# Ledger of designs, part 112: designed miniproteins, single chains, continued (4)

Each design is a single chain, and the fold is of that chain. pLDDT is the mean over its residues in the fold that is shown.

## One batch from the design tools (miniprotein)

Design m15864
Fold by ESMFold2-Fast:
Structure m15864 (fold): chain A 80 residues (1-80)
Amino acid sequence: DEAARLAASREKVPEALAQTDALNAQLDALLRAGDLARMQQLAQDFMDSLRPYFESSRAAVGKLREWQEARLAREAEALA
């Protein structure tokens, strides 16, 4: 059972990574619309969906958050 769970988790990692491009497109659209609250909610939902995978890799969570904050700062600067 544990071996089956590990195999399933490994298969889901590529799917989670593929969702990153779609998330980026949605974040860009929401940021241009000025809907920061919706953008933050979308980012939080993304993080929550990946939490079971990040609990074993907490360092990755920090890196993803840093990327998100850097992205938001760049986009906000473009809107100013």
Scores: mean pLDDT 65

Design m15865
Fold by ESMFold2-Fast:
Structure m15865 (fold): chain A 87 residues (1-87)
Amino acid sequence: SMKEELIREAERRLEQLAAENPEVPEELWEKLRERVIEIIESEDDVEEMARRFAKLVEEMVHEHGLPEDVALEALGRLLALLDRAAR
């Protein structure tokens, strides 16, 4: 299904970003991954997925200390995935 493909690709992109940023605790990546999967599973509208990804990434920066540059890169990779899926 589209959602299974989105989850698989989102996990892959986040795993690659985590490998590029070893200074970020594994627990933050696990939390981000779990919540990204939850958003994809719960939403049918791609625009709403995008809004929730932006809000999640902002929360990870402000509440959990994810570096802003890493957070913006994660958001960019997730939004690019949604753009590809919408075509």
Scores: mean pLDDT 86

Design m15866
Fold by ESMFold2-Fast:
Structure m15866 (fold): chain A 59 residues (1-59)
Amino acid sequence: MEPLVEYLKEKAGDPELAEKVREHLRQAAADAQPHSITPAARKHAFEAGKLILELEDKA
């Protein structure tokens, strides 16, 4: 189980905090993009993004 999902699920309960967490993750993903393409890191960030949208929509 990824700790990221747990954190998002908890913050998703608070719409205000959920938005801040989502923005922070978006910045992290964009910042990692320019560094040597790493399939593992890139895929992990992308997967987290999908979970954020789903968790935010539910909570």
Scores: mean pLDDT 57

Design m15867
Fold by ESMFold2-Fast:
Formats: structure tokens, C-alpha cells, sequence
Structure m15867 (fold): chain A 65 residues (1-65)
């Protein structure tokens, strides 16, 4: 579910927060906020796309560390 994807995304963000620049941290927070807004509006496709983008961003940062 989109809620499960959000929980996974937030967990990954929290676990790896020490690897992020302030700009990267802000971008991820913005993705969480936008995804939450889309979910609240019932636009689950846009919410999923944003969450997947955020997860990929985190994975890319972690892989380069």
C-alpha cells in the first residue's frame, strides 16, 4: 500500500540521515510532504511515483558512501 511505502521511505530516510547534505535532506522532506498531500487528495499514482523517486535518491546516496 502507499502507506507501507511511506513508512519504508521514512525509515530509510531516518536510518541514513547522517549521510545527507542539508540540501539533500530538504529535498527528501519536500518529497515526503508532496507525497502526503497527493495521498490526502487520493492521487495515489503521483504519491507512489514521488516515494519511488525518494527511495532511489536515498539508495544512490548510500551507494556512493
Amino acid sequence: SVSDMFMDFQDRFDRNSHLFTDDQRQQIIDIIRQGTDYSRQGNFDQARDLINQGIRMIDDIVSKS
Scores: mean pLDDT 81

Design m15868
Fold by ESMFold2-Fast:
Structure m15868 (fold): chain A 80 residues (1-80)
Amino acid sequence: SPLEEVIAALEAVLAEARANPDMSLEEFKELLRERLLPILAKLTEEERDEVVDIALKAVKLAEETGDPVKAVEEAIAALR
């Protein structure tokens, strides 16, 4: 399922965030975009809107907390 591919992509982002917890917000945004963009093309419009909303919330959480690991964990929990 494309949504299972989204979860797998977010788990890959989580692994990279854990390896580099000091990554900048811009690096985090770019990483999310690179990992999610190929999958978004496979989703319906409704599914894309949901995934984009979750990704935007993850970016906001990372900005507010300075913790990209926490942000991705919350995103995965939202899609599980």
Scores: mean pLDDT 85

Design m15869
Fold by ESMFold2-Fast:
Structure m15869 (fold): chain A 70 residues (1-70)
Amino acid sequence: MLPSDEVRELIEKARELYEKGLKAKDPETRKKYFQEAIETLEKALELSTSPEVQAGLKRDIELAKKMLEE
């Protein structure tokens, strides 16, 4: 099952934000990108009806949250 266009766009946006967070050298900027990535993934999770997509989003959210703890 393909995700809806909105869910797909949110997942793509979250990936870009996560990558920006990984590349950021400033701790404040890094934290901001990871927080925005988490919020975007959580929105995608709310809109998703596919169990497979939901499982992937939950894993990505957990990874981004772990990056905030470092």
Scores: mean pLDDT 80

Design m15870
Fold by ESMFold2-Fast:
Structure m15870 (fold): chain A 67 residues (1-67)
Amino acid sequence: MSEEEIEKIAEEVIELIKKGELEKAYELMREFFKRASQEQINYFGRLVGEESEEGERLFVRAYIDVS
């Protein structure tokens, strides 16, 4: 998975959070985590956390649920 693809998924998650579509954002993150390496997950988490405190909290919950 490319950095550009990861950035695009992060943007989509942030936009879903802004719309109040938290369940869709959560499911998108879970699906990403199933196919991503740990390094890719770390990069994604940094991108989301820099833009959104709610996104960072949701990321942590999704990560725990799939770990």
Scores: mean pLDDT 83

Design m15871
Fold by ESMFold2-Fast:
Structure m15871 (fold): chain A 79 residues (1-79)
Amino acid sequence: SAAQIEALKERVERIVETAIKFMEESNPDFEDEIKKLKEEMKELLERLRKSETLDDAVAEAAKALDLISKAFRKFSELS
């Protein structure tokens, strides 16, 4: 349903925003890397927002969460 798609989009955006804020606060020496992550995430979240089906929204959400997971791994290795 449209309500399920919108709920998924809203919850994924909140997860992503919270994760990026945590990475910014935890990695002040990596401002340029965080800025690049924000730019890549903006593009992924725009694709998520444009998703019209639940399957498309899930696929785009998975890409956004995968980028967050990779960023956490990268920063943990650099810290």
Scores: mean pLDDT 83

Design m15872
Fold by ESMFold2-Fast:
Structure m15872 (fold): chain A 85 residues (1-85)
Amino acid sequence: MSVVILVEVDKPIEDVEALRERLEAALREAGLADEVSVSQRPLGDSYLLAISLETDDPERAAEVVREVLEEEGLTVLAQRISFAQ
């Protein structure tokens, strides 16, 4: 199914394309998604990441996304899965 994983992080991603490639590799290795798109925007004093993908297991995909972001040294302030955008 098509989902958008919305993640609020404490600092900006300097290279969004590098993050996209890392997320895509991790999700592909886990068998959760083949391709992802990533966008970033400021949200008050934090940053919002929108990660769009097709997966049969959105909860597991969200878990993998969180793990990758934490490995990049980001603090995940909030995470939400959206099926409508």
Scores: mean pLDDT 83

Design m15873
Fold by ESMFold2-Fast:
Structure m15873 (fold): chain A 76 residues (1-76)
Amino acid sequence: MISEEEKEKLKRTLEREREEALADPSLSPEMKAVIAEYVERALEAIEKAKTWEELKEELTKIRREFQARLAELLAA
């Protein structure tokens, strides 16, 4: 079981990371958009998850998808 306090802590960490990324002038608008979308999907996964196992599985899938998208942008 994931406590509401643990969920809130995870959400705050992700929101902070998004703010820092969006403030970084070295990142392209396309990369910032991908990072913002990643955080939104991660926040949704945290809210919907009932167990740590479900959350880890979902976050792993999301992370894999977004790592691939970022790699494509860096290769272009």
Scores: mean pLDDT 81

Design m15874
Fold by ESMFold2-Fast:
Structure m15874 (fold): chain A 74 residues (1-74)
Amino acid sequence: VEEARKRIPVEEAIAQVRADANTLVDRAIKEGLTRSQAASLVVAIALRGVGLGVPDEEIRAIMKEAQARLDAAL
């Protein structure tokens, strides 16, 4: 198995991506970003998730949740 200092567990990666998504959504709402700008942030979160080895299913769930929150607030 790979060392924790070099790679994080999948569950931890999922938690980090979800935390980043929530932070960016909250920031987008506070800063009054356009829907297009907010959508770009959601895409950036998904790309980070891929880089961290987050499963496709979890990435889709995180993106869907983030987009729904942005649609409700913006």
Scores: mean pLDDT 74

Design m15875
Fold by ESMFold2-Fast:
Structure m15875 (fold): chain A 94 residues (1-94)
Amino acid sequence: MPLSPTQLVELSPEMAALLAEIGDKRDKLTVVELIGGIEKYLYEKGLRDPADPNKVDLSKDPLGAMLGVDEVDLDKQQEIIERLIEAGQITVIE
């Protein structure tokens, strides 16, 4: 079942540390807040190409290691969330 935008998730210490670099010091977020945090992280780290903003090269970034991928497609936000759950980087809070 796709996660609700208002579903709470808990970040791993490693994932929380990445978001803390951009000023988001929370370890518990809604899915929509987490997606917003990831988009802000990608923007502030300069990982998004303005000519191809939906394609992000993560091959040299810790976020890529956490997701287990070298590239992400921001049009596939649910895939990003599912990869973070699979990697143990976020946990769904009931």
Scores: mean pLDDT 76

Design m15876
Fold by ESMFold2-Fast:
Structure m15876 (fold): chain A 77 residues (1-77)
Amino acid sequence: DLVERVRRAGSFTLRITRDPKTGEVVAIEVQVLGESEWIPIDRATYEELLALGDYLRFGWKDQKKPNTVVVTYWRKE
């Protein structure tokens, strides 16, 4: 369902949060284009979204949360 929402929207943003002591990923969140909500997802959903293929990816660090990397994906028209 979330993957279908991303396909229809044509873009999404991933936010990855890491434990500051271990560096391990503790949360993965997705924001769908046109939506304000950050939706927590598991590793399998994250990998499925990466596998959608026809997305351009831009990455940057989110300064609002420590140890967070923000990556935006969108399809080329």
Scores: mean pLDDT 69

Design m15877
Fold by ESMFold2-Fast:
Structure m15877 (fold): chain A 111 residues (1-111)
Amino acid sequence: STEQLKAEILKVIDEIKKRLEEIKSKVGNPYIQKLAEENIKLLDKLKQLVEKSTDPAFLERILKELKYIKEELDRIDLDAVVNGDINQLVRLYLTLKAINEKLKEIIKELE
């Protein structure tokens, strides 16, 4: 159902927000903290728009895209970033930047 699909999307958004808050709290890099915060704000906006959506096909696609975003963030070795791994820090930055662009794209489609 559309309501079940919305509930699943909101759950995935909250899981992504929790991961971004963890990244923001553990990684002292100001560019990472800023991108994590910007993505959290975009996710809060997306929650508002998802609640107003009535198209199950769009909701299913959004759920799939959000699950992919979560998987990409979960693949980041956050302990390695905290311990000074430059390659993982660069990967985290690029991942957050890609998520920022994807969330903006999804939001435009729901507006």
Scores: mean pLDDT 89

Design m15878
Fold by ESMFold2-Fast:
Structure m15878 (fold): chain A 55 residues (1-55)
Amino acid sequence: KKKELLEAVKKLFKEAGIDVSDAKSFAEIQEKIEELTGVKFSKEELIEIGKALLK
């Protein structure tokens, strides 16, 4: 289930113009988002975003 959320988050960020296609974990996605937004998201926050986008 978490792997499904990770893949969904990767696809959605890629479609939004954020390149996370090579990310293997939520930690790598956090790093890329932090670079682009200046905000460090928690793993729980990224999971919530993934859930909202899958609805």
Scores: mean pLDDT 72

Design m15879
Fold by ESMFold2-Fast:
Structure m15879 (fold): chain A 60 residues (1-60)
Amino acid sequence: MEEEGVFQKTIDDLVATIQEFKKASPQTSMETLADLAARRMREAGYSQELIDEVVRAILA
């Protein structure tokens, strides 16, 4: 597949969004945010591979 640039941009955009959310809700753990993001992405039909990469980036 020739979409790796779009894939990486999507990961970066989602990670940035989660980091912004963490700034607004500092009491919420990064693990909780990662779980919520994974759950929502799964419901939205994103691939498990993309979900795993976003979770990894959030928790790193």
Scores: mean pLDDT 72

Design m15880
Fold by ESMFold2-Fast:
Structure m15880 (fold): chain A 77 residues (1-77)
Amino acid sequence: MEELIEKAIELVQESIEAIKNKDYDRAIKLTEEAVELFRKAGKRVAAAKLQYAIDLIREGNYDLAIKVLEEVLEDLK
């Protein structure tokens, strides 16, 4: 369980970097993988916030997407 959360955190961090590098397709894929891991770990709120971040990336709202991803990381500390 903790290993799943740790991997999901890494994927969220890599997703933020991908958005900053304008690699939006990669950011979506990394965030989708993190959603799956958080769902398996029972972290429903984190998974829901990440789904919202994916929608924001798809809509071109990158600044808000980064803020949502950073909020998920902060909530898990």
Scores: mean pLDDT 87

Design m15881
Fold by ESMFold2-Fast:
Structure m15881 (fold): chain A 64 residues (1-64)
Amino acid sequence: MLRFVDHREEWRRLPDGRWRRVVTVTTETDSGERVELVTEQFLPGDEADALERRREARRRALEE
């Protein structure tokens, strides 16, 4: 069975107006081996902008 170890998410604006979202999940096997699962998504600019603004607002509230 896999155990969760780490979760990272990266958002990048593309020149064509879309967003590139990369999610990296690190899991550990029963043997202690770590495996990274990387998922890449391309989101429409308007939909991704709304989602990113919500994430940015939460990030700022948490940091400040």
Scores: mean pLDDT 69

Design m15882
Fold by ESMFold2-Fast:
Structure m15882 (fold): chain A 111 residues (1-111)
Amino acid sequence: SEEEKKLREKIIELGVVKSLINMVAAMSRSEDVLALAKKSKEPIINEDFEKVREIILEVLKRTDEELKKRGEKGPVSEFASRLSEEAKAAIDEVIEIIDKRIEELKKKLEE
């Protein structure tokens, strides 16, 4: 049905957003990860995935610009940044919101 198709598409899009957020958290500074978590909460709750993608791209651009200023090239550093406890807690909260929403949508598919 069209309803089941829409539910499957939302589950896939939430999964993609989760993967992108985890990737950015692995590559970015704690301040940028904290900003990502704070800015993305409401768009994720509202299912405004275009806004979520915009926020992710802004953080990636900032990470790339900072790496270039340090004489490093591209969005990946040789050194994996250790996240602050605040940034880690904030991103974990966003991931929990995504996971709960995916679970709710999956339950609707199972009836």
Scores: mean pLDDT 79

Design m15883
Fold by ESMFold2-Fast:
Structure m15883 (fold): chain A 62 residues (1-62)
Amino acid sequence: GAREEAERILREVKEGKISPAEAARRLHQLGISPVEALQLGKRVGLSDQTIAEIVEELIRLE
């Protein structure tokens, strides 16, 4: 589902394969909210700085 795909996208950020901005665009297309992105980013083990960058970009896209 969308959450499993979101976790894959966030793992790609952790691996340096995609930027936080690209991840935010893809999460927005999946209908992932900023709050969900924060929760999933913590679960995946992203840094607080990277999570903040993704969340800020998602808010910008709303």
Scores: mean pLDDT 87

Design m15884
Fold by ESMFold2-Fast:
Structure m15884 (fold): chain A 58 residues (1-58)
Amino acid sequence: ADVEEELAEVYRLGRARDIEGLARFLQHPSREVREMAAIALHEIGGPAAEAALARRVP
C-alpha cells in the first residue's frame, strides 16, 4: 500500500515531539510506518518515549 502520507505524518509528529501521536503509529499495519515511528521516538528519547516504545506489538 502507499504509505507516503503516513510517513510524512510520522515525520511531522517527530519534529513536533508528539510522543502520543507517534505511539499510535507503532500499531500501524505497515512495517515501514511502525519502524519510522520507532526511530522518531528513539530520537526524542527520555522516559516518556521509552514507555511508548515498550507498548509496541512484538
Scores: mean pLDDT 78

Design m15885
Fold by ESMFold2-Fast:
Structure m15885 (fold): chain A 85 residues (1-85)
Amino acid sequence: SPRDEIEAVLKELESRLEELLASIKDPKQAELEGTYLVFRALGEIQDIVLRALINGEISEKEAEELTKEANEKISAIVQKFQQKL
Protein backbone atom coordinates (compact mmCIF):
# COMPACT_ATOMS: atom_id res chain seq x y z
CA SER A 1 0.00 0.00 0.00
CA PRO A 2 1.12 3.63 -0.36
CA ARG A 3 1.24 3.95 3.44
CA ASP A 4 3.60 0.93 3.68
CA GLU A 5 5.80 2.33 0.87
CA ILE A 6 6.00 5.71 2.64
CA GLU A 7 6.89 3.97 5.94
CA ALA A 8 9.71 2.09 4.15
CA VAL A 9 11.10 5.38 2.75
CA LEU A 10 10.97 6.97 6.22
CA LYS A 11 12.75 3.99 7.84
CA GLU A 12 15.49 4.07 5.18
CA LEU A 13 15.91 7.84 5.70
CA GLU A 14 16.29 7.45 9.49
CA SER A 15 18.76 4.55 9.03
CA ARG A 16 20.86 6.48 6.49
CA LEU A 17 20.95 9.58 8.69
CA GLU A 18 22.11 7.47 11.68
CA GLU A 19 24.85 5.88 9.52
CA LEU A 20 25.86 9.37 8.33
CA LEU A 21 26.19 10.63 11.94
CA ALA A 22 28.35 7.58 12.78
CA SER A 23 30.70 8.08 9.77
CA ILE A 24 31.06 11.89 9.37
CA LYS A 25 32.73 13.87 12.20
CA ASP A 26 32.29 17.31 10.56
CA PRO A 27 28.80 18.60 11.57
CA LYS A 28 28.61 20.94 8.55
CA GLN A 29 29.37 18.12 6.09
CA ALA A 30 26.89 15.82 7.91
CA GLU A 31 24.20 18.55 7.65
CA LEU A 32 24.74 18.96 3.88
CA GLU A 33 24.68 15.19 3.22
CA GLY A 34 21.64 14.82 5.50
CA THR A 35 19.80 17.61 3.64
CA TYR A 36 20.38 15.74 0.37
CA LEU A 37 18.94 12.51 1.87
CA VAL A 38 15.88 14.40 3.21
CA PHE A 39 15.15 16.02 -0.19
CA ARG A 40 15.46 12.63 -1.90
CA ALA A 41 13.02 11.05 0.62
CA LEU A 42 10.54 13.93 0.13
CA GLY A 43 10.64 13.37 -3.64
CA GLU A 44 10.10 9.61 -3.26
CA ILE A 45 7.11 10.13 -0.93
CA GLN A 46 5.53 12.70 -3.28
CA ASP A 47 5.97 10.26 -6.20
CA ILE A 48 4.31 7.42 -4.21
CA VAL A 49 1.30 9.59 -3.25
CA LEU A 50 0.79 11.14 -6.71
CA ARG A 51 1.07 7.79 -8.53
CA ALA A 52 -1.44 6.16 -6.15
CA LEU A 53 -3.84 9.10 -6.67
CA ILE A 54 -3.46 9.04 -10.51
CA ASN A 55 -4.04 5.25 -10.56
CA GLY A 56 -7.22 5.65 -8.47
CA GLU A 57 -5.71 3.57 -5.64
CA ILE A 58 -6.44 6.32 -3.06
CA SER A 59 -8.85 9.25 -2.76
CA GLU A 60 -7.78 12.92 -2.81
CA LYS A 61 -8.60 13.11 0.93
CA GLU A 62 -6.40 10.08 1.67
CA ALA A 63 -3.58 11.62 -0.43
CA GLU A 64 -3.80 14.82 1.68
CA GLU A 65 -3.76 12.78 4.93
CA LEU A 66 -0.77 10.65 3.79
CA THR A 67 1.15 13.79 2.74
CA LYS A 68 0.44 15.50 6.08
CA GLU A 69 1.47 12.41 8.11
CA ALA A 70 4.66 11.98 6.04
CA ASN A 71 5.63 15.67 6.41
CA GLU A 72 5.13 15.49 10.20
CA LYS A 73 7.24 12.31 10.43
CA ILE A 74 10.04 13.78 8.26
CA SER A 75 10.04 16.95 10.42
CA ALA A 76 10.48 14.76 13.54
CA ILE A 77 13.30 12.74 11.89
CA VAL A 78 15.05 15.96 10.76
CA GLN A 79 14.73 17.54 14.25
CA LYS A 80 16.19 14.39 15.87
CA PHE A 81 19.06 14.39 13.33
CA GLN A 82 19.85 18.11 13.88
CA GLN A 83 19.85 17.64 17.69
CA LYS A 84 22.59 14.96 17.28
CA LEU A 85 24.81 17.26 15.16
Scores: mean pLDDT 88

Design m15886
Fold by ESMFold2-Fast:
Structure m15886 (fold): chain A 69 residues (1-69)
Amino acid sequence: SSSDQLTNRLIQELRNATITSREELLGLLMQLTNQVVDESKTDEELDRMITELAREAGRRLAELDARQA
C-alpha cells in the first residue's frame, strides 16, 4: 500500500540520517511525523505509522545514549 511505502521511506530516512545529537534526532522526527500526519487517511494508519517511527527513533536514541556513556 502507499502507506506501507511511505512508512518504509520514512524509516529509511531516519535510519540513514547522520544524527549526532538529541536535538537533531528530534528535529528530523518532527519533520517525518508531519509527513505521516499529512499522508495518513485514518486514525489506524496514523497510529501504525507513528508506532513504526517511534520504534526507529528509540533505536537511534539508544545509539546516541550509548555513545555518550
Scores: mean pLDDT 81

Design m15887
Fold by ESMFold2-Fast:
Structure m15887 (fold): chain A 78 residues (1-78)
Amino acid sequence: MKEELADLAFRLRVYAMLNGGEVSLDEAKMALAQSRLSEETKKKVLELLEKAAAENGGRISVAEVEEVVEKVLEELEK
């Protein structure tokens, strides 16, 4: 799970760097769907990505990708 989240974050950062520092919600959804995360974790990540995109006209910055990953990791800690 931690390794799968790190892979997703890395992939989204690469996409954002290639696209001027931001990734589209559709690109983020595609990367998430291809990830090896559990369905419950995917739903949580998707909710946070959609929230970030709604605040930024459908785009997600590198900083917002990092924030989403951190929030999911915090919720997985017990």
Scores: mean pLDDT 77

Design m15888
Fold by ESMFold2-Fast:
Structure m15888 (fold): chain A 100 residues (1-100)
Amino acid sequence: KPSLAEQLEAMAELLLETLEQARASTDPQERHRLISSARGLVDLLTREIEEHSDDEELKALARQFAADFHAALDAEDYDRAIALLREFTRRALELIRKQE
């Protein structure tokens, strides 16, 4: 099984690509599909952190990120969603690497 850090990096890269595609898309159907995919990936990442980390700071960061990320997508603010993802990934990797 890949490490939590490796999983986070892979999921963050896929999320970034998905959000950039959604931001660039002029097709509402394609945007909806991409946004649904991004939401699912964030939920999966949050569950992985809740199940496999004992770091309460990381768990709190993941919960806050998920809430803010879904709110940004509800507002169709893809630039904010990307900014939230970049900041979360940076902070989460710092916490994971300190513990592991």
Scores: mean pLDDT 85

Design m15889
Fold by ESMFold2-Fast:
Structure m15889 (fold): chain A 94 residues (1-94)
Amino acid sequence: MKIEFKEVDGVPVLIVDLDREPTEEELKRINQAIAEARKKYGKEPLVIARLDELTPEEVERLRAMGFDAVLPKDASEEEIREKAREVIEKLKKQ
């Protein structure tokens, strides 16, 4: 598992590269990264997962775990930014 930080339109974004569904220990590390991002930026971060192989069931499980979006592992930086903006706009409407 690899975690990368980006900022999209002033919102912190955690990009989590996964080879499979995260383990309980990996989820703890993700939650720690979320807490640190919240502390550093004073804002709730978005959490985006990237996986080599995506099934509909896997996407639904990741969303249930608290991931805001799920993208293919080969998703470009531009695609990640576009997805983050989509999620930000949806959150503004809630």
Scores: mean pLDDT 78

Design m15890
Fold by ESMFold2-Fast:
Structure m15890 (fold): chain A 61 residues (1-61)
Amino acid sequence: LDEHLRALVQQALQERGLPEEAFDDVFSFAKAYVTAFGLTQPEELERVVALAVDAYLLDQK
């Protein structure tokens, strides 16, 4: 789970042009959300990563 989630976060950062420094914030958010709601499906993980990236961007602006 963690390995797949880390890969999704790295890919999302590259696609959105975000710095590597954003990884820990985005990963922590996504991991907390996935754990709290017991999400395991790949589609669910992708959606959570997208939400985490959006949350990070809102916090920066």
Scores: mean pLDDT 78

Design m15891
Fold by ESMFold2-Fast:
Structure m15891 (fold): chain A 79 residues (1-79)
Amino acid sequence: AVDALIAKINALTSLSAALSAKIKALISAAIAAAKQGDVATAVLKIVNLSALLLNDPSITLAQAIQITTILLNTISAIL
């Protein structure tokens, strides 16, 4: 699930290396928090990711929704 999500991020050709790194860091942090049972931190990281994606002009609303939904489903499977 994590590898599939990272592969999807890597497939977005409009993303800068810096933005891609920030997105991957937030995804990793959310998943790590979920694995530790820290629901509050996992939710906060998902919110931070959604804000980052929705405020970046190189990412469409549809792409932001897809990435956020895949992450939410991944976190739900861990919790």
Scores: mean pLDDT 74

Design m15892
Fold by ESMFold2-Fast:
Structure m15892 (fold): chain A 76 residues (1-76)
Amino acid sequence: MTPEQGIAALRAMGDVLPDLRDFLDRAAAEIQRLHDQGDDEGAVRLYEEAMEEVFGRVTDPELRDRMTQAAAEAIS
């Protein structure tokens, strides 16, 4: 995954996860900042950390399916 794809995925997931929207928007902004500075490795690590946090908090399988689909559509 590229940093640009990671940003799009996190923002799309925020649209289906209102309780996590602020977290996802902040994570996406920080990934963009790292990418703009040429720290693509840091951007990818932050994306992985954000995804672990989201999957740790979202235990509802229907909500997990919706967020995963939103992320996949944003990447396509």
Scores: mean pLDDT 83

Design m15893
Fold by ESMFold2-Fast:
Structure m15893 (fold): chain A 83 residues (1-83)
Amino acid sequence: SEKEPFIRELLKDWNLSEEFKEEIIEYILKYDISKEKLEELLTLFKDLLEGKNPENFPESVYNKYKGDKEKVFELLKKSLESS
């Protein structure tokens, strides 16, 4: 799938282990999500991982998930399941 290399390229500069990146890729590939929507979601979650508050994102939610890779991944899973 051309989608896998696209996701891998988006994750290449994330400060995560290769094993964790593979888990993220495998999970995303279970869902029929557009490249455009995926790029928007991954941009949001990268900001959360780096401790940057995304625009128009609730501060309480940001404080709950920021800098915690496992919690950010759980939020990503929920976002994909709700799409």
Scores: mean pLDDT 77

Design m15894
Fold by ESMFold2-Fast:
Structure m15894 (fold): chain A 75 residues (1-75)
Amino acid sequence: NVTDSNQLLTQGSRYLDQGDLNSAQQYVNQALDLGRNDPRTRAQALYLLSSVYYEQGDTDSAQQYYQQGQQLLQS
């Protein structure tokens, strides 16, 4: 359900803004599962994962997830 996925992404983004990276990652992963057939929802989730990994200091994973999100929107 895209609506449920978008609500999870909104919640994940709020946790990211609060610095709760573990909760942000959990909500984003749930959104990826529910929105797996919607490229836009998946791209948004991948961009949020990129931000989470960047804040954790994993810049390689952050860049990889960002590029995956861009690729979905170009397909």
Scores: mean pLDDT 83

Design m15895
Fold by ESMFold2-Fast:
Structure m15895 (fold): chain A 60 residues (1-60)
Amino acid sequence: SKREDLVEEAVNRLRSGEKTTDIQADLRARGEGDDVFQEAVKQDVAKGVEDLKRAVDKVT
């Protein structure tokens, strides 16, 4: 869906190191709700946890 596509785009932008304030401003400028940004942040955190698990496996 369009919403899922926007969430995925936002997650990719967060992971590429783009500023959260810039991403949020762009979504608001497109008329998108805060739920898209909140879901993207939640998914980015989940991916960060998986990255941490991978790092632990690499050093152990």
Scores: mean pLDDT 78

Design m15896
Fold by ESMFold2-Fast:
Structure m15896 (fold): chain A 74 residues (1-74)
Amino acid sequence: NAQIVIEAALKNEVTPESLAAFKKIQENPTDEEIELIAEAAAELAKKEEGFSDEEAEKIKEDLKAVMKKSAAAL
């Protein structure tokens, strides 16, 4: 599921499969899925916004924290 989401994001494409994967991850994300999504978001920030490696690493850690908190609340 996380890989489908990452591939869609990197290609800037939205497919029914990527949307279904997003929904499953939102409902019950695993630690592995959280890690993969956070890494993909950091990589996109470097490509699209020109963020530094330090800034991208912070985005990765911040997203992991937010996603873990959301999962714990559900």
Scores: mean pLDDT 65

Design m15897
Fold by ESMFold2-Fast:
Structure m15897 (fold): chain A 77 residues (1-77)
Amino acid sequence: LDPELVKKAKEMIIEMLKELGIDPSEISEEKLEELAKKLVEEYYRAKEEGASTRELHERMLEIFEEFLKEFEEEKKA
């Protein structure tokens, strides 16, 4: 994995969390990095498949939404 892309993805995740009113400090650094790595892996997969920028964006949003769902379920338990 490209460390610079992982760092950029992590920064974008933190910004999106803040926009949603979620405190990034409530999510462990490890989980944030795992999510960033998943997004970078999806970027490379989409690039191999020749996916459009829109398709890539939709896939990355889906991964982010699944992460938020898991996070919210942990909060409800």
Scores: mean pLDDT 77

Design m15898
Fold by ESMFold2-Fast:
Structure m15898 (fold): chain A 68 residues (1-68)
Amino acid sequence: PLLSDAEIEAEAHILAGAVYLSLSKISEHPREELEKAAEHYRKAVELRPDDEAAREALREAERRIEEL
């Protein structure tokens, strides 16, 4: 069957998180971009708690925020 609405929403959040994480590398406001990345990855993990890649991406975004 087609992906559920929750699955599609999780994929959208993963994509948005990846975009913001990439933008944080060239942004004048890296904290804001990293916070947005973490928010999106956190939502993806909430929707798919067993997604290890999303969890790792969230941990990486949070780690980079702590380094600022």
Scores: mean pLDDT 81

Design m15899
Fold by ESMFold2-Fast:
Structure m15899 (fold): chain A 98 residues (1-98)
Amino acid sequence: PASWSPENIAAAQARIGPLLEEEIALLRKEGAPEEIIEALEAALEAFRAGDRERFREALERYARLTAEYLVEKGLADRETAEEGMEKVREALLRVFEL
């Protein structure tokens, strides 16, 4: 069970920031659509600002656009893509639910 102290929140946030930056770099390297990259950059900016609502909105957009992209490229079926991206969105939102 997690103890929600300022130190635990700061530690979790310190881990998520680099993960978002690495994902943005990977998406750019792989030539992902700019709209997906922009959504994730908006999420990182909101995260750094501590804006939970903007972070949620940016992650929801990122998840939707990525699921659509995966289906369009034939990398996943719609159900798998939508379920997978929803799990990613929920995991990242946990950083503000600490």
Scores: mean pLDDT 76

